# Designed miniproteins, single chains, continued (2): the designs that were tried, part 3

Each design is a single chain, and the fold is of that chain. pLDDT is the mean over its residues in the fold that is shown.

## One batch from the design tools (miniprotein)

Design m4074
Fold by ESMFold2-Fast:
Structure m4074 (fold): chain A 117 residues (1-117)
Amino acid sequence: DAVRELAAFLREHADPSGPVEVELTAVRNGELVAHVRARLTKEQVKAFLDRAVELGLLTPEQAEEILAIIDNEEKTLVVWGRIDRERDETFGVRLAVGVTLDEAIANPEEVRGRALE
C-alpha cells in the first residue's frame, strides 16, 4: 500500500524542529486510512519526495517543482494529491514553509498556495 508506506516514512523521519510542516491525508471508500502531520528539514523533504516518486505517487518533474518552491519561497503552501477511482481512494499532501499549516489554512489570502496538476 503505497500511501501507507509514504505515511510511515513521514512518521519515521519526522524532526520536530524542522522548518517545513507536512500533512498527508488519505481516504478510501469514504473512510480515513492515513493521517500524519510532521515537521521535516529541507533534506528530509527531498527524501520524502524521492520516496513518493519511488512509490508512483509523484512524478520526478513534480518533485523537482516542489523542491524549487520550498527553496525559493519564504511563506508558501504547496498542495498535491492523487485520485484513484478504481480503488475509490484519494490522498492529499500539504507542505507549509515559513508558516504553520493551521496559519496557512486560516489565512489563504496572506499565504500563496500552489497546487500541482
Scores: mean pLDDT 78

Design m4075
Fold by ESMFold2-Fast:
Structure m4075 (fold): chain A 95 residues (1-95)
Amino acid sequence: SMEEKIKKIIELTKKASELLPDREALLFNMITISIIAELFLAKRATPEQAEELKKSIEKDLDYAIELARRSGNEEAVKLLEEMKKIVKEAFDELI
């Protein structure tokens, strides 16, 4: 189930990046790499550390979602919001 969540995060990021200009697409892909790295770090962390990593990545995702809204791309916004939900569910499995 964790592997399937990671796969879905990657799929949603790819779909969102296809709807956005190259610069914004690059930023979203970089955020996804960060999410995956922090999720793996959370597996070896204390519950308190995992919660801090979760909050950090939620902040980065909120920034990406805001950029997508400013671009006027509502489809990309929906994909990124779905990704945020899956990220939260993935971290909750580790806490």
Scores: mean pLDDT 78

Design m4076
Fold by ESMFold2-Fast:
Structure m4076 (fold): chain A 76 residues (1-76)
Amino acid sequence: MYEEGVEALNKGDYEKAIEYFKPLFEKGDARAYTLLGIAYYKLGDREKAKEYFQKALEIDPNNPVARELLAKIEAE
């Protein structure tokens, strides 16, 4: 669920956060793209983080979190 996923992110349990957000992604919840991107970025999985942020920007090109973190990944 959303709340449990956010709590897991705040605790640094990024793998657990992915487990909670992935069902939301599969149901088409646009918030899940950005949240999964953040979780993978924190885990150091830059390729998956980039994929999810790109998908978030396809839905909302003005998403500031996705734009900022994607630019940071691409600059490295």
Scores: mean pLDDT 79

Design m4077
Fold by ESMFold2-Fast:
Structure m4077 (fold): chain A 90 residues (1-90)
Amino acid sequence: GREELLARAREALEKARQALAEGRYREAAELALEAARLALEAVPEEEVLKAIGLLLAALGARLDGELTGDYRAAAEKVLELAEELLALAE
């Protein structure tokens, strides 16, 4: 249930951090978005609107990376937002 979602979100986030450190920016952004989606499913009801806002911001950051070619900045921002969203679920 919820604990399995949190474990999967943490694993995806760790993979995102490794991808970012290795310069795999587009993969890092995708993994961070996966972590954010999993964390959203585990967020308490009172935090759902804030979590949705963070996920939308992360999707926007990824889109900006595709439009500008600044994949590093996009990956860093998506990872930051995914970490904040996961914190709401814990």
Scores: mean pLDDT 89

Design m4078
Fold by ESMFold2-Fast:
Formats: C-alpha cells, sequence, structure tokens
Structure m4078 (fold): chain A 91 residues (1-91)
C-alpha cells in the first residue's frame, strides 16, 4: 500500500506544481490552488496515509509555492507556503 500512496502523492505534487506554474501571473488563483493542496494533504493524513510521505509532499509543495511567492512578491502565496511547511513539521 505504501507504494500506491507514494505514487498518488507524486501525482498530486506534480499536478499541483503544473497548475501553480500556469497560474504564476495570477497570485490569488495560485494561492487558492496551494490551499486546496494543503487541505487535500491534511485529508490524506487523516485517512491514514504515511505521515512521512505526506510531510515530504507538503515540503515539496511549500518550496514550489515559496518560489512563486518570491518571484511575484505575493504575501498571500508566502503565507500558503508557510502553512504547507507547518503541516510538514507537524507530521
Amino acid sequence: RLEEQRAYLELLVRSTEATLRALKDDPAAAAKEARLALVALEELAARGFDPALVAEAARRLAEAVARIAEETGSEELAEEAERLRALAERL
């Protein structure tokens, strides 16, 4: 099952990163997508996904969101990146 969880989280991370790149010129929409990814990761953790795998996915997304926040100057995106980091540290 762990292999299936890893594959699912990899798909979620890659899909979210692609969406965030597409929304780079719309920081508000990018922040909403980052929040949806956070909620999805919290739900997966609550459903019994491996905490270390969910934490790694959260950390990767936090890095992607932080990169866009730095490039755009968006405080909203910076806040979403910190929430993703907090989830990774909490798991």
Scores: mean pLDDT 86

Design m4079
Fold by ESMFold2-Fast:
Structure m4079 (fold): chain A 76 residues (1-76)
Amino acid sequence: MTVTVEVEGDSDRLRATAERLKGRTLTVTVDGVPVEGRIVDATVEGNTLTITLEVRDERAARLVAEAAREEARLLL
């Protein structure tokens, strides 16, 4: 399934962050099982970064979205 996450910040910093995030794989654990989410797109419009991820397990969607948001914040 596809999950979308939005992060607000400075446009220039968000663009640099988008370049670093695109193509990354994030791993989260759901009920003791590791699940991967792949960042397939990262686009900046104004002061908002939109991160698009593909996740195989819908149960992991929220955790993968939270992990993506945290990764973006660490790069800002």
Scores: mean pLDDT 82

Design m4080
Fold by ESMFold2-Fast:
Structure m4080 (fold): chain A 72 residues (1-72)
Amino acid sequence: SEEDRLRAGRLVREGKEAYEQGDKEKARKLFEEAVELEPDNWELYEYMSIQLGELGDEEGAREYRKKAEELR
């Protein structure tokens, strides 16, 4: 639903902020919550991949990028 998409986007933004503050466990939890809301949304995975790459999490970025490509 549109509500779930908006909520997932907010969770990803909060996860990025937590990661930037050094709370990587909280960031991971928030990213997992976003995925639970929109498991088949390739755009969400692409967005998370970009954010994780910018934060230096190359492995996380690659995993989400792969998922986005599979759902495309």
Scores: mean pLDDT 81

Design m4081
Fold by ESMFold2-Fast:
Structure m4081 (fold): chain A 94 residues (1-94)
Amino acid sequence: SSSLRAKGRELISKAVGYTIRAIGLELDGDREGAVKAAGEAARKLMEAGDIYDSLGDRKSAVDMYELALKLLERYPALGQEAIDAARARLEKAK
């Protein structure tokens, strides 16, 4: 639905904001804050991916899960379980 697509776009916008925050915190030497912000960004991207997947938009779902996976791999402190969850979603959407 158009409302679900709008929610997906809102989640992507929030993920971008958290990604910028993570970069800024890394530059300031706040590694713990950067990890937390990156975790929020990855979560928003996974939620957006789940929405696009539910709409049959596999390409957008794949794009979102790939971005989430890249963030999680960049910030390994977020944990292997989160990486595995993103990878599993990506493989199912392909």
Scores: mean pLDDT 87

Design m4083
Fold by ESMFold2-Fast:
Structure m4083 (fold): chain A 58 residues (1-58)
Amino acid sequence: SIAEGIKKELEELGYPKFGEKLARAIENAIKQNSQANLDSLIKFAKDVIETIKKEKEE
């Protein structure tokens, strides 16, 4: 799932606790049928992951 993918990628980048919290937020948005919250959380997760990778010169 998208939540599991984000959790795993953040864990690999050294942020396992943040990845777990963010994945849980995404799963909750799915359960609540909140498309706006889901889209915002996914975009935020991708932006954070990209920023971390750039800071690591990847």
Scores: mean pLDDT 78

Design m4084
Fold by ESMFold2-Fast:
Structure m4084 (fold): chain A 76 residues (1-76)
Amino acid sequence: DAEAYFEKGLEYLRRREYEKAAEYFEKAIEIKPSADAYANLGGAYLLLGKEEEAREAYRKALELDPSRVGIRRQLE
């Protein structure tokens, strides 16, 4: 399910396996889009040096939840 994929994404982020982290966050989003999944996808892309993809993911996270002040800082 979406939550299981999201947790796997977080596990890969902790292990610095950023490509796999992004893959699992994308799988979570395919099942159930969420601000958390888009935010963490943005983080994984940023760690991969994919700045444009990271900004787009952060934008989608804010569209789903505008109250996320931490994400707003990334889009400055």
Scores: mean pLDDT 85

Design m4085
Fold by ESMFold2-Fast:
Structure m4085 (fold): chain A 80 residues (1-80)
Amino acid sequence: MPKITSYEVKVEVGPDHTVVTITAKFEDGSTATYTVTIKGGDPNVEVKIDKEKGIATVSGGGQTKRIKLEPNTTKTYTLE
């Protein structure tokens, strides 16, 4: 699997949900976009990216989601 060369994390805090968008760019020029919706408008949100393993860990609202970042992928997750 190609390695991640760069990534961008966007966190948008809303009244009922916090939305985390992770966009990863890979060494072969491909991209991936992952969206995580967390219930609760102001949870403490942590995002950790392991570029070598291609893994994102998103924590918020007392929940944790581990995501494998794969090229040419768009996925959405919801944490309650």
Scores: mean pLDDT 79

Design m4086
Fold by ESMFold2-Fast:
Structure m4086 (fold): chain A 82 residues (1-82)
Amino acid sequence: KEEEQKKIAKLIGEAIRELGDALAPLLIKRAKERGKTPGAGLFSSNEEEKKRIEELVKKSEEELEKYIKEVNKEILEKLKKE
């Protein structure tokens, strides 16, 4: 009973983490593509603007990973208390 709940919690947590890990690179790739796509303004973009976009993409990845970790922790704690 308790063992089954722990196993289910682990599977759900792993599935959510794997989904998040799979989505993070896709979201980052899409954000980078959008940052490179804005057309007419791109030729007037300096090196600092590109660096800033890259930092924002990196922060988005870190925030997504942190969110997934927190959600997994919350799910595990809720199942542990049941």
Scores: mean pLDDT 60

Design m4087
Fold by ESMFold2-Fast:
Structure m4087 (fold): chain A 119 residues (1-119)
Amino acid sequence: YLLGGLHGIAEGNYEEAIKYFKKALEKNPSATVYYNLGLAYFKLGNYDKAIEYFNKAIEMDPNFSNAYYNLGEAYFALGNYDKAIKYYTEAIELARKQKNEKTLARAEKNLAAVKKKKA
C-alpha cells in the first residue's frame, strides 16, 4: 500500500495516493504515512487536511524535519506568515541537527521569502 501511494504521488495522481496511504494507516500507522497523506492533500490544495496530517506525523515523530517544513509551506500558502516562519525555523533547527542538507537549504530559502513578505 505504501509503494502504491508513492507511485500515485510520482504520477501526480494524488487521489489514488490518498487511497493507498489510508490503507497503509489501517495496517500500521506511522509518522511517514501521516506525512505522505499530508503531502498528497497539500498537492490537491487542501491545506487544512495537509496541516492535520502533518501535525499527526509530528505527534508520532517530533524530529520529523520534513513535516515541519511542509507545515511552513501550508501556512505560507494560506498567508499565515507568522506560523510559516515558526515551522520553517523548527525545520531548519531539526534539519541542521540531522545533517539533512536538502531540507535545510529549502527551509532557509523559503524562510527568507516569507520574511520579505512580512517585512
Scores: mean pLDDT 85

Design m4088
Fold by ESMFold2-Fast:
Structure m4088 (fold): chain A 65 residues (1-65)
Amino acid sequence: GSEIEEFIKELDKKIEEIKKEIKKLEEKLKENPDDKELKLELEILEGMKALLEGMKSWLEKKLNK
């Protein structure tokens, strides 16, 4: 029931937090375009976002079928 809906809401919250961090790192990278650490952090966050979005999409399909 509602427990899976709450989990989807938590995933949404985490995805939004990651999107905010990505934007912050993108701004920092504009100031320091050769910063290898910022580039790696961006790649990690983009990967995490993709995994969480995939998980959310899978769960929503299971609930709305």
Scores: mean pLDDT 84

Design m4089
Fold by ESMFold2-Fast:
Structure m4089 (fold): chain A 61 residues (1-61)
Amino acid sequence: GAAEELKKLQEEIERLEKELARAEEALAKATDPTVRLVAEHEKERLEKRLEELRKKKEELE
């Protein structure tokens, strides 16, 4: 039901928030151009997924 979906979304959001924090740290520490590009791409991907999941969570609330 909606409660189970909401809980699952919340857990996924928390996981992605932790991954985003790690990607931000990697980007901040990156001195190599290749590593920096990879970290930047990962950060953008995580931000987009988080935005989508947060919108879905709001729709279920």
Scores: mean pLDDT 82

Design m4090
Fold by ESMFold2-Fast:
Structure m4090 (fold): chain A 61 residues (1-61)
Amino acid sequence: SDAELEKQMEELERQAVRAYTLGDYATAAELLREMARLYEKLGRHEHAERLRQQADALLAK
């Protein structure tokens, strides 16, 4: 299960990077929020909060 969650997070990260490089900040922010939810489920609260802040910063552009 943890291996599947890591795989899902890696795929979300790749998708977020692609969206960001294409200037699609709304999609990149949504993907970062999805990653934050997974990190919250894993108890990684500080990492999840950083991802949410990063998503909010992208939407402020």
Scores: mean pLDDT 84

Design m4091
Fold by ESMFold2-Fast:
Structure m4091 (fold): chain A 66 residues (1-66)
Amino acid sequence: MEEELREEARKILEKYGVPEELWERLIEEALRQYEGFLALGFPEELAKRMALMILEVDAKILSLRL
């Protein structure tokens, strides 16, 4: 699951043109969000989707500032 989340996160960051120097930090934040949702009792697939949606919003905001 974590590797799948990392792969999908990289695709989102590439899609929005986020600088590569920010990728590891943003991917680590997505993983922390995923773990947080799991701790709240959400299913793995839903936790992954929610973490990636948050990442995509952050990537969109960053793309508007670049």
Scores: mean pLDDT 84

Design m4092
Fold by ESMFold2-Fast:
Structure m4092 (fold): chain A 65 residues (1-65)
Amino acid sequence: SIEEEAREDVKRLFEETLEEMRRRGVDEETIELAEEAAEALLSGDEKKKKEVEERLKKKREELAK
């Protein structure tokens, strides 16, 4: 199915991106937030996606200082 294939492709891209971030020495907290965002998108849960987006905004505000 197209939806299943699309999800697998997106998952692969997220996995490669997270591996790249780790190799580049990106902050572990940032990587964890990226993983949560990817999982929310792949789950298709709109409420969970919005929750993760809000958490990312708050963390960005905290790190802005």
Scores: mean pLDDT 72

Design m4093
Fold by ESMFold2-Fast:
Structure m4093 (fold): chain A 64 residues (1-64)
Amino acid sequence: GVRERVRELIAKLGKEKLTKEEAVEIITEVTGLSRNLAQAIVDLTGKEELTLEELIRLVEENAL
């Protein structure tokens, strides 16, 4: 599922926190959304870095 796909991509990076740019790339790969739309989603969090769980929530849940 989406959660498994995100987990695999993050595991490949070997990081617990992702930069906005890294988060945008993962969202783009997993969802197929444009880079501009993925960037807007990340920017709406107001955070400079995202945790693995925060990124999974952004992809799976449209409520945050």
Scores: mean pLDDT 73

Design m4094
Fold by ESMFold2-Fast:
Structure m4094 (fold): chain A 79 residues (1-79)
Amino acid sequence: PSEEEWKRIDAEAEIFAAIVELVTLRKENLTPEAQKLIDEAEKLIDEAVRAHQAGNYDEAIELAKKARELIKEAEKVNK
């Protein structure tokens, strides 16, 4: 595949991973601090999906990665 095709696939994978991680953590009883981080991550996932739909794959990848970092932080503070 072309570099653009690889970026599209990478963006799809990062967004999908972020969504799965978000949904999985939301099945737990969340503290207010964890809930705030999850709400921020959901906003970033929405932005990543829009960037992907617009063909801005690099932006979509960065936004999805930021969302995943917030989800990891939420997991740590939810204890």
Scores: mean pLDDT 85

Design m4095
Fold by ESMFold2-Fast:
Structure m4095 (fold): chain A 62 residues (1-62)
Amino acid sequence: GPSGGDAAGAAARAGLDAERAARAAQKTWHSNFEGGRAAAELAAAGAPGREVAAASKQGGGL
């Protein structure tokens, strides 16, 4: 059942997911440098989804 630890667990999970996403983005950068890197940096900076999508679209060569 739920407990006071749920919030701490969620925060820890979010931190790990963010770190994992950053490492995955760096790996993707090796394959799609322009769009993948720009999108990852925008996402990490907390940019809205539209900005992230625009960066990916530009890097993909449209």
Scores: mean pLDDT 61

Design m4096
Fold by ESMFold2-Fast:
Structure m4096 (fold): chain A 104 residues (1-104)
Amino acid sequence: SVTASGGSTAAGGTVTVTAVNSDGPISFAVWLRQTASGGLVLLVGGGSAVGPGVSSRYSASISGQTATLTIANATAADTGVYYALLGTADGVAQLGAGAQVTVS
């Protein structure tokens, strides 16, 4: 299973979102943000930010069973629910629970 933890920061600060695969190591992680209308925007794939309004402030890393999304120079617009799609070496991907990020 995949669990995700959000965070909070003041505007201009740095916040991290962490996703953990309890079943073993992960080979890739894709990060998504939920829109106000309930859709999903691709934030980071392959180490580059993609999607409308996404900037180079977003970065991602993987260490063993843990994937981390880092949001630098956070703005109020970064507040929302974030999702991680974690993949294993056999190509199986799991979508984790949403993680709340708050910027105030």
Scores: mean pLDDT 76

Design m4097
Fold by ESMFold2-Fast:
Structure m4097 (fold): chain A 58 residues (1-58)
Amino acid sequence: SMADIEAKIKKIEESLKKVLTENEVVKRVAIHDLREELEKETDERLKKVLEEAIKQLE
């Protein structure tokens, strides 16, 4: 039924929100590591890749 589909959608949305919240520490650690590498990097191509990776995680 449509009510069953709506209930499933709500559960998926709630699960995604919880997963994002639970993985916030892991995400922040990854962002910090990438920012540290970006600060030490001198190659412009690698700098752009690191900046784009950070942006995707934010």
Scores: mean pLDDT 73

Design m4098
Fold by ESMFold2-Fast:
Structure m4098 (fold): chain A 66 residues (1-66)
Amino acid sequence: TPLYEKGKEAYEKGNYEEAVKYYQKALETTTDPEEKREALGNLAKAYFKLKKFEKAREYLEKAREI
């Protein structure tokens, strides 16, 4: 989806807070389980870059459940 693509672009540019925002919106709007898993995994990566390690772990665990 366009939101997921914007999240990826923000992450690649080092704008991790912006990436989190777009990935969260993608997660809220998608019905595709694969895109949900990818968004959760990318949220974990972005939070890790922001040094928010507990949130990174939480989203990684959620991604593993899908």
Scores: mean pLDDT 83

Design m4099
Fold by ESMFold2-Fast:
Structure m4099 (fold): chain A 120 residues (1-120)
Amino acid sequence: RREEVARLARELALAAYRGDAEAAVEAARRFLEAARGLAPADVLEAAQRGLREAGLKGQGAAVAALRRAQRRPLSGEEAARIAARTAVATGAAAGVIDGRLSQDEADAIVAAVDAALGLG
């Protein structure tokens, strides 16, 4: 399951990077399901690994943010939402930096994932 969570974090970031909102939403939903029953620290660690493997610009800051989240008293569901949100935001931001996405396209993908996560 940790390998699946890492793979889904990578897929989510790469889908957002490509501007594929539908794939990003599906990856986020699969990520939440795969993270179910894992300890919060294990979810955040697996997501850090997936983001490193994605190799996108900004991944270092994203990994640092997830490392800081491991110090918080989070539920598994909270950790999964933070990890998925960080992955999509990292991919979308990298897409803008590389000229693949406009800021509006990046914001739309993040908003679609936030809605799927129950955050907006």
Scores: mean pLDDT 84

Design m4100
Fold by ESMFold2-Fast:
Structure m4100 (fold): chain A 64 residues (1-64)
Amino acid sequence: GKKEKAFEVALEAARQALRIPFVTSRQALVLATAAVLEKFPELSKEEAEEIARKAVEEAEKELG
């Protein structure tokens, strides 16, 4: 559904953000949230941030 696609967008954004030297989890969350809202403007900021938070956690697990 839309939330699954929003999660994939957030996950790609989080992976890209975490590849930047010195980027923090908080900065990755901000970037992933912005990416979700750009693709899914119908989502609330709160919903986008919740999806982005889960995506950042998953991306951090992948990187160790």
Scores: mean pLDDT 84

Design m4101
Fold by ESMFold2-Fast:
Structure m4101 (fold): chain A 61 residues (1-61)
Amino acid sequence: MEEALRHAAEAGRAYAAGDYETAARHLRKVVELAPDNEDARAALAEVLRRLGKYEEAERAA
């Protein structure tokens, strides 16, 4: 899944820059394309928690 890999790379770059909103958007795409990717779900939950979106974070975990 080349699209999932691309979104994962963009999410990582945004996360490193402290842009958690952009990181969350790309991680949601990774989870949509690869629902069984546990690392992506965990990363999305962590990013959403940092953004104060606690209900979405619990759902992603």
Scores: mean pLDDT 77

Design m4102
Fold by ESMFold2-Fast:
Structure m4102 (fold): chain A 70 residues (1-70)
Amino acid sequence: SPEEELKKLVDETLLKVQEYLEKGDYQAAIEVLKEAIKKVEELKKKYPELKELGDEVIKYYQEQIKKLEE
């Protein structure tokens, strides 16, 4: 389902971000989040029903990027 595709993307993104943060590679974590935003935008285009949920995920990732940028 569209919701399962989004959940898988979110879960994989969180795992990668955590791995980079544990290694102290904040720049790599930021890049993972930026790529995840692009992938969520693609899912929103493919599945219009994900627009509201996808927008919330994108906002969350944008907030995380701002926190990681010092």
Scores: mean pLDDT 88

Design m4103
Fold by ESMFold2-Fast:
Structure m4103 (fold): chain A 63 residues (1-63)
Amino acid sequence: SDAVHEALVAASEAIKAAEAIPDPEEAIRYLTEQAERLAAQSPPGTAAFIRREAEAKIAEIRA
């Protein structure tokens, strides 16, 4: 669906934006906020996927 496609594109853009933020804590806060916003607007399967992708990127930022 168009809404699922838009949410996945927005999630990808949020991850790219987070990677560009120099402060790790600011990057994590930004990505967490964007992922939760997008997940709340998405079907359960898409929401779970968005949360997992964000969690993986947050783990990389913390490493």
Scores: mean pLDDT 88

Design m4104
Fold by ESMFold2-Fast:
Structure m4104 (fold): chain A 67 residues (1-67)
Amino acid sequence: DEEEKKKKVIEKMTELLLKKAEERVKTDNLKREELEKEVKDIVETILKEAEELGVSYDDLLKSLEES
């Protein structure tokens, strides 16, 4: 199911980006919720671009799993 794969891509990308951001930044001024929102906005942009380029969700999921 393509919709289910899309959700998994969003979840995996958000987790990876959020974890990297948290590891690199001491965030006394940035709330975790705001960080999550920024990461999600980036993920949505990447997905939109991938859809426009005809990249499959399977390819995206495989790339994320092989990280």
Scores: mean pLDDT 70

Design m4105
Fold by ESMFold2-Fast:
Formats: C-alpha cells, sequence, structure tokens
Structure m4105 (fold): chain A 83 residues (1-83)
C-alpha cells in the first residue's frame, strides 16, 4: 500500500532526525536530552519496521532496523556518560 510505504518513510525520516539530534546533544554534554532523543528515534524506528512489514517492503524494513540499532547504541552511550 502506498499509504503504508509513505508512513514508513515518514517514520524513517523522523528516526534519522532524532538520531542526528541525539548526536548533537551528546557533543554538547546534554546527556539527559540525548537519552530522550534516542528513545524517540527508537520509537519511530520500531513503528517504521511495523509499517514496512505490513507493506511487504524488505528494503524499508532493513533501513528501519539499522536506525533502531543506531538509536539503541546512542541510548546506551548517553546513559554511560551520565555516570
Amino acid sequence: SIKLITEAIGRILAAMGDIEHARLLMKQGKYEEAIRAAEEAIRHAKEAIRLAEKAGDEGLKKVAEKLLEEGKKLLEEAKKKLK
């Protein structure tokens, strides 16, 4: 479905933006804000995976899975910086 593909792409773009925002916050020493941005990226990536699966789009699913792993990595890095 075009609608599912469009929504999956929207979630992928949101996750990418949240990942870049989390990286910027990490560079600024704003680790609590970076945690929140990384958590938002994870939520968008999970929803993108769900939408891509419903659409049967393996390419979008793989992109979303990569973003999920990047978001999880940033979340753990930000948590380590707080202590």
Scores: mean pLDDT 91

Design m4106
Fold by ESMFold2-Fast:
Structure m4106 (fold): chain A 74 residues (1-74)
Amino acid sequence: SPIEKAFEEKVNEAMKELQKAMENVSPEKKKELAEKFYEFVGKLYEELKAGKISLQEAIEKLEEKLKELKKEAE
């Protein structure tokens, strides 16, 4: 699906930003933040597949979660 590919590209971009924010974080905290990120992504992906949210809404929620997790990495 073109929508699924567009979402996956945004997830990859967000993960790169999170990885950069985690550069000076402990291995345990890196694992915690990565697990929180992928758990959230999985939920968004299922909602997107079920037609419960639009691609735009999924991207907005992804960006909000990224911002939250980047603050946890401080």
Scores: mean pLDDT 87

Design m4107
Fold by ESMFold2-Fast:
Structure m4107 (fold): chain A 58 residues (1-58)
Amino acid sequence: MSAEEAIKRLEEELKTASLEEQVNLYLALGMEYKELGKPEKALEATQKANELRKQLAA
């Protein structure tokens, strides 16, 4: 699967994912964006995962 195809799949999964699942999906999106050479989008995805993880750890 190409990084572009992986991003599309992850975005579809996010639509039906629980908050706990969304953490892992955003981390995966960050990795795929990094592979595509889009560090700003990778950082945004990682920050979203960290925010959700913080909410779940409370």
Scores: mean pLDDT 81

Design m4108
Fold by ESMFold2-Fast:
Structure m4108 (fold): chain A 68 residues (1-68)
Amino acid sequence: MDPSLDEQIKALEEKAKATPDDPRPYVALGRVYLKQGDYESAAEYYEKALELDPDNEEARRLLEEARR
């Protein structure tokens, strides 16, 4: 794993724990994994964001991209 991306992931995970009702950290985590080519992890985080905000159009579009 890229050390710089590991630090970004850790910061986003801490933000998600601090604001568990906020879908934005989960969308950001999904984007990081998508950039790494980890489509399965990206999809899982986008699904978490959609559990919190089902009308989140960004998370929905990114989830479809990860499922291709």
Scores: mean pLDDT 79

Design m4109
Fold by ESMFold2-Fast:
Structure m4109 (fold): chain A 60 residues (1-60)
Amino acid sequence: SLDEVQKLLSSMKTASPEEIEKLTKKIIELIRNDPSLSDEEKEAAVENVKELAKVLIEKK
């Protein structure tokens, strides 16, 4: 669900680089398994999550 995705995204802000990688994979799986999203919306959301993870790791 979107609520679970938002909760995991919030957890990434306080997570270690290794935990960010694990959280990123969990978030991507939740996005890909969301039946309310189109394939294009899923790909855009996945890319946004990957970019956010990269930025968060680089800023730590």
Scores: mean pLDDT 79

Design m4110
Fold by ESMFold2-Fast:
Structure m4110 (fold): chain A 89 residues (1-89)
Amino acid sequence: GAELEALLAQAERAIRDGDIDRALDLLDQALDLARQITDPAERRAALERVLALAKEVLARAETREQILRAIGLILRAIGELLDLELELA
């Protein structure tokens, strides 16, 4: 929905601006919204976008806390994508 697209756009901006803590907070919110999408195709697309941005955050992370939070987001997004594939099998 519009709220998810706004969160993802804000996260992309935060990553560009080097505001990694803000990007992590926005991606955590975006992941929670993506998980609630009922349409499987839209949920997959949203989860893949969160995963891609979380990987960009990990590449730019400077602190142990940022690295661990980014890894946590990556693992959660992968888990949600795997669960989605298992639902469709």
Scores: mean pLDDT 89

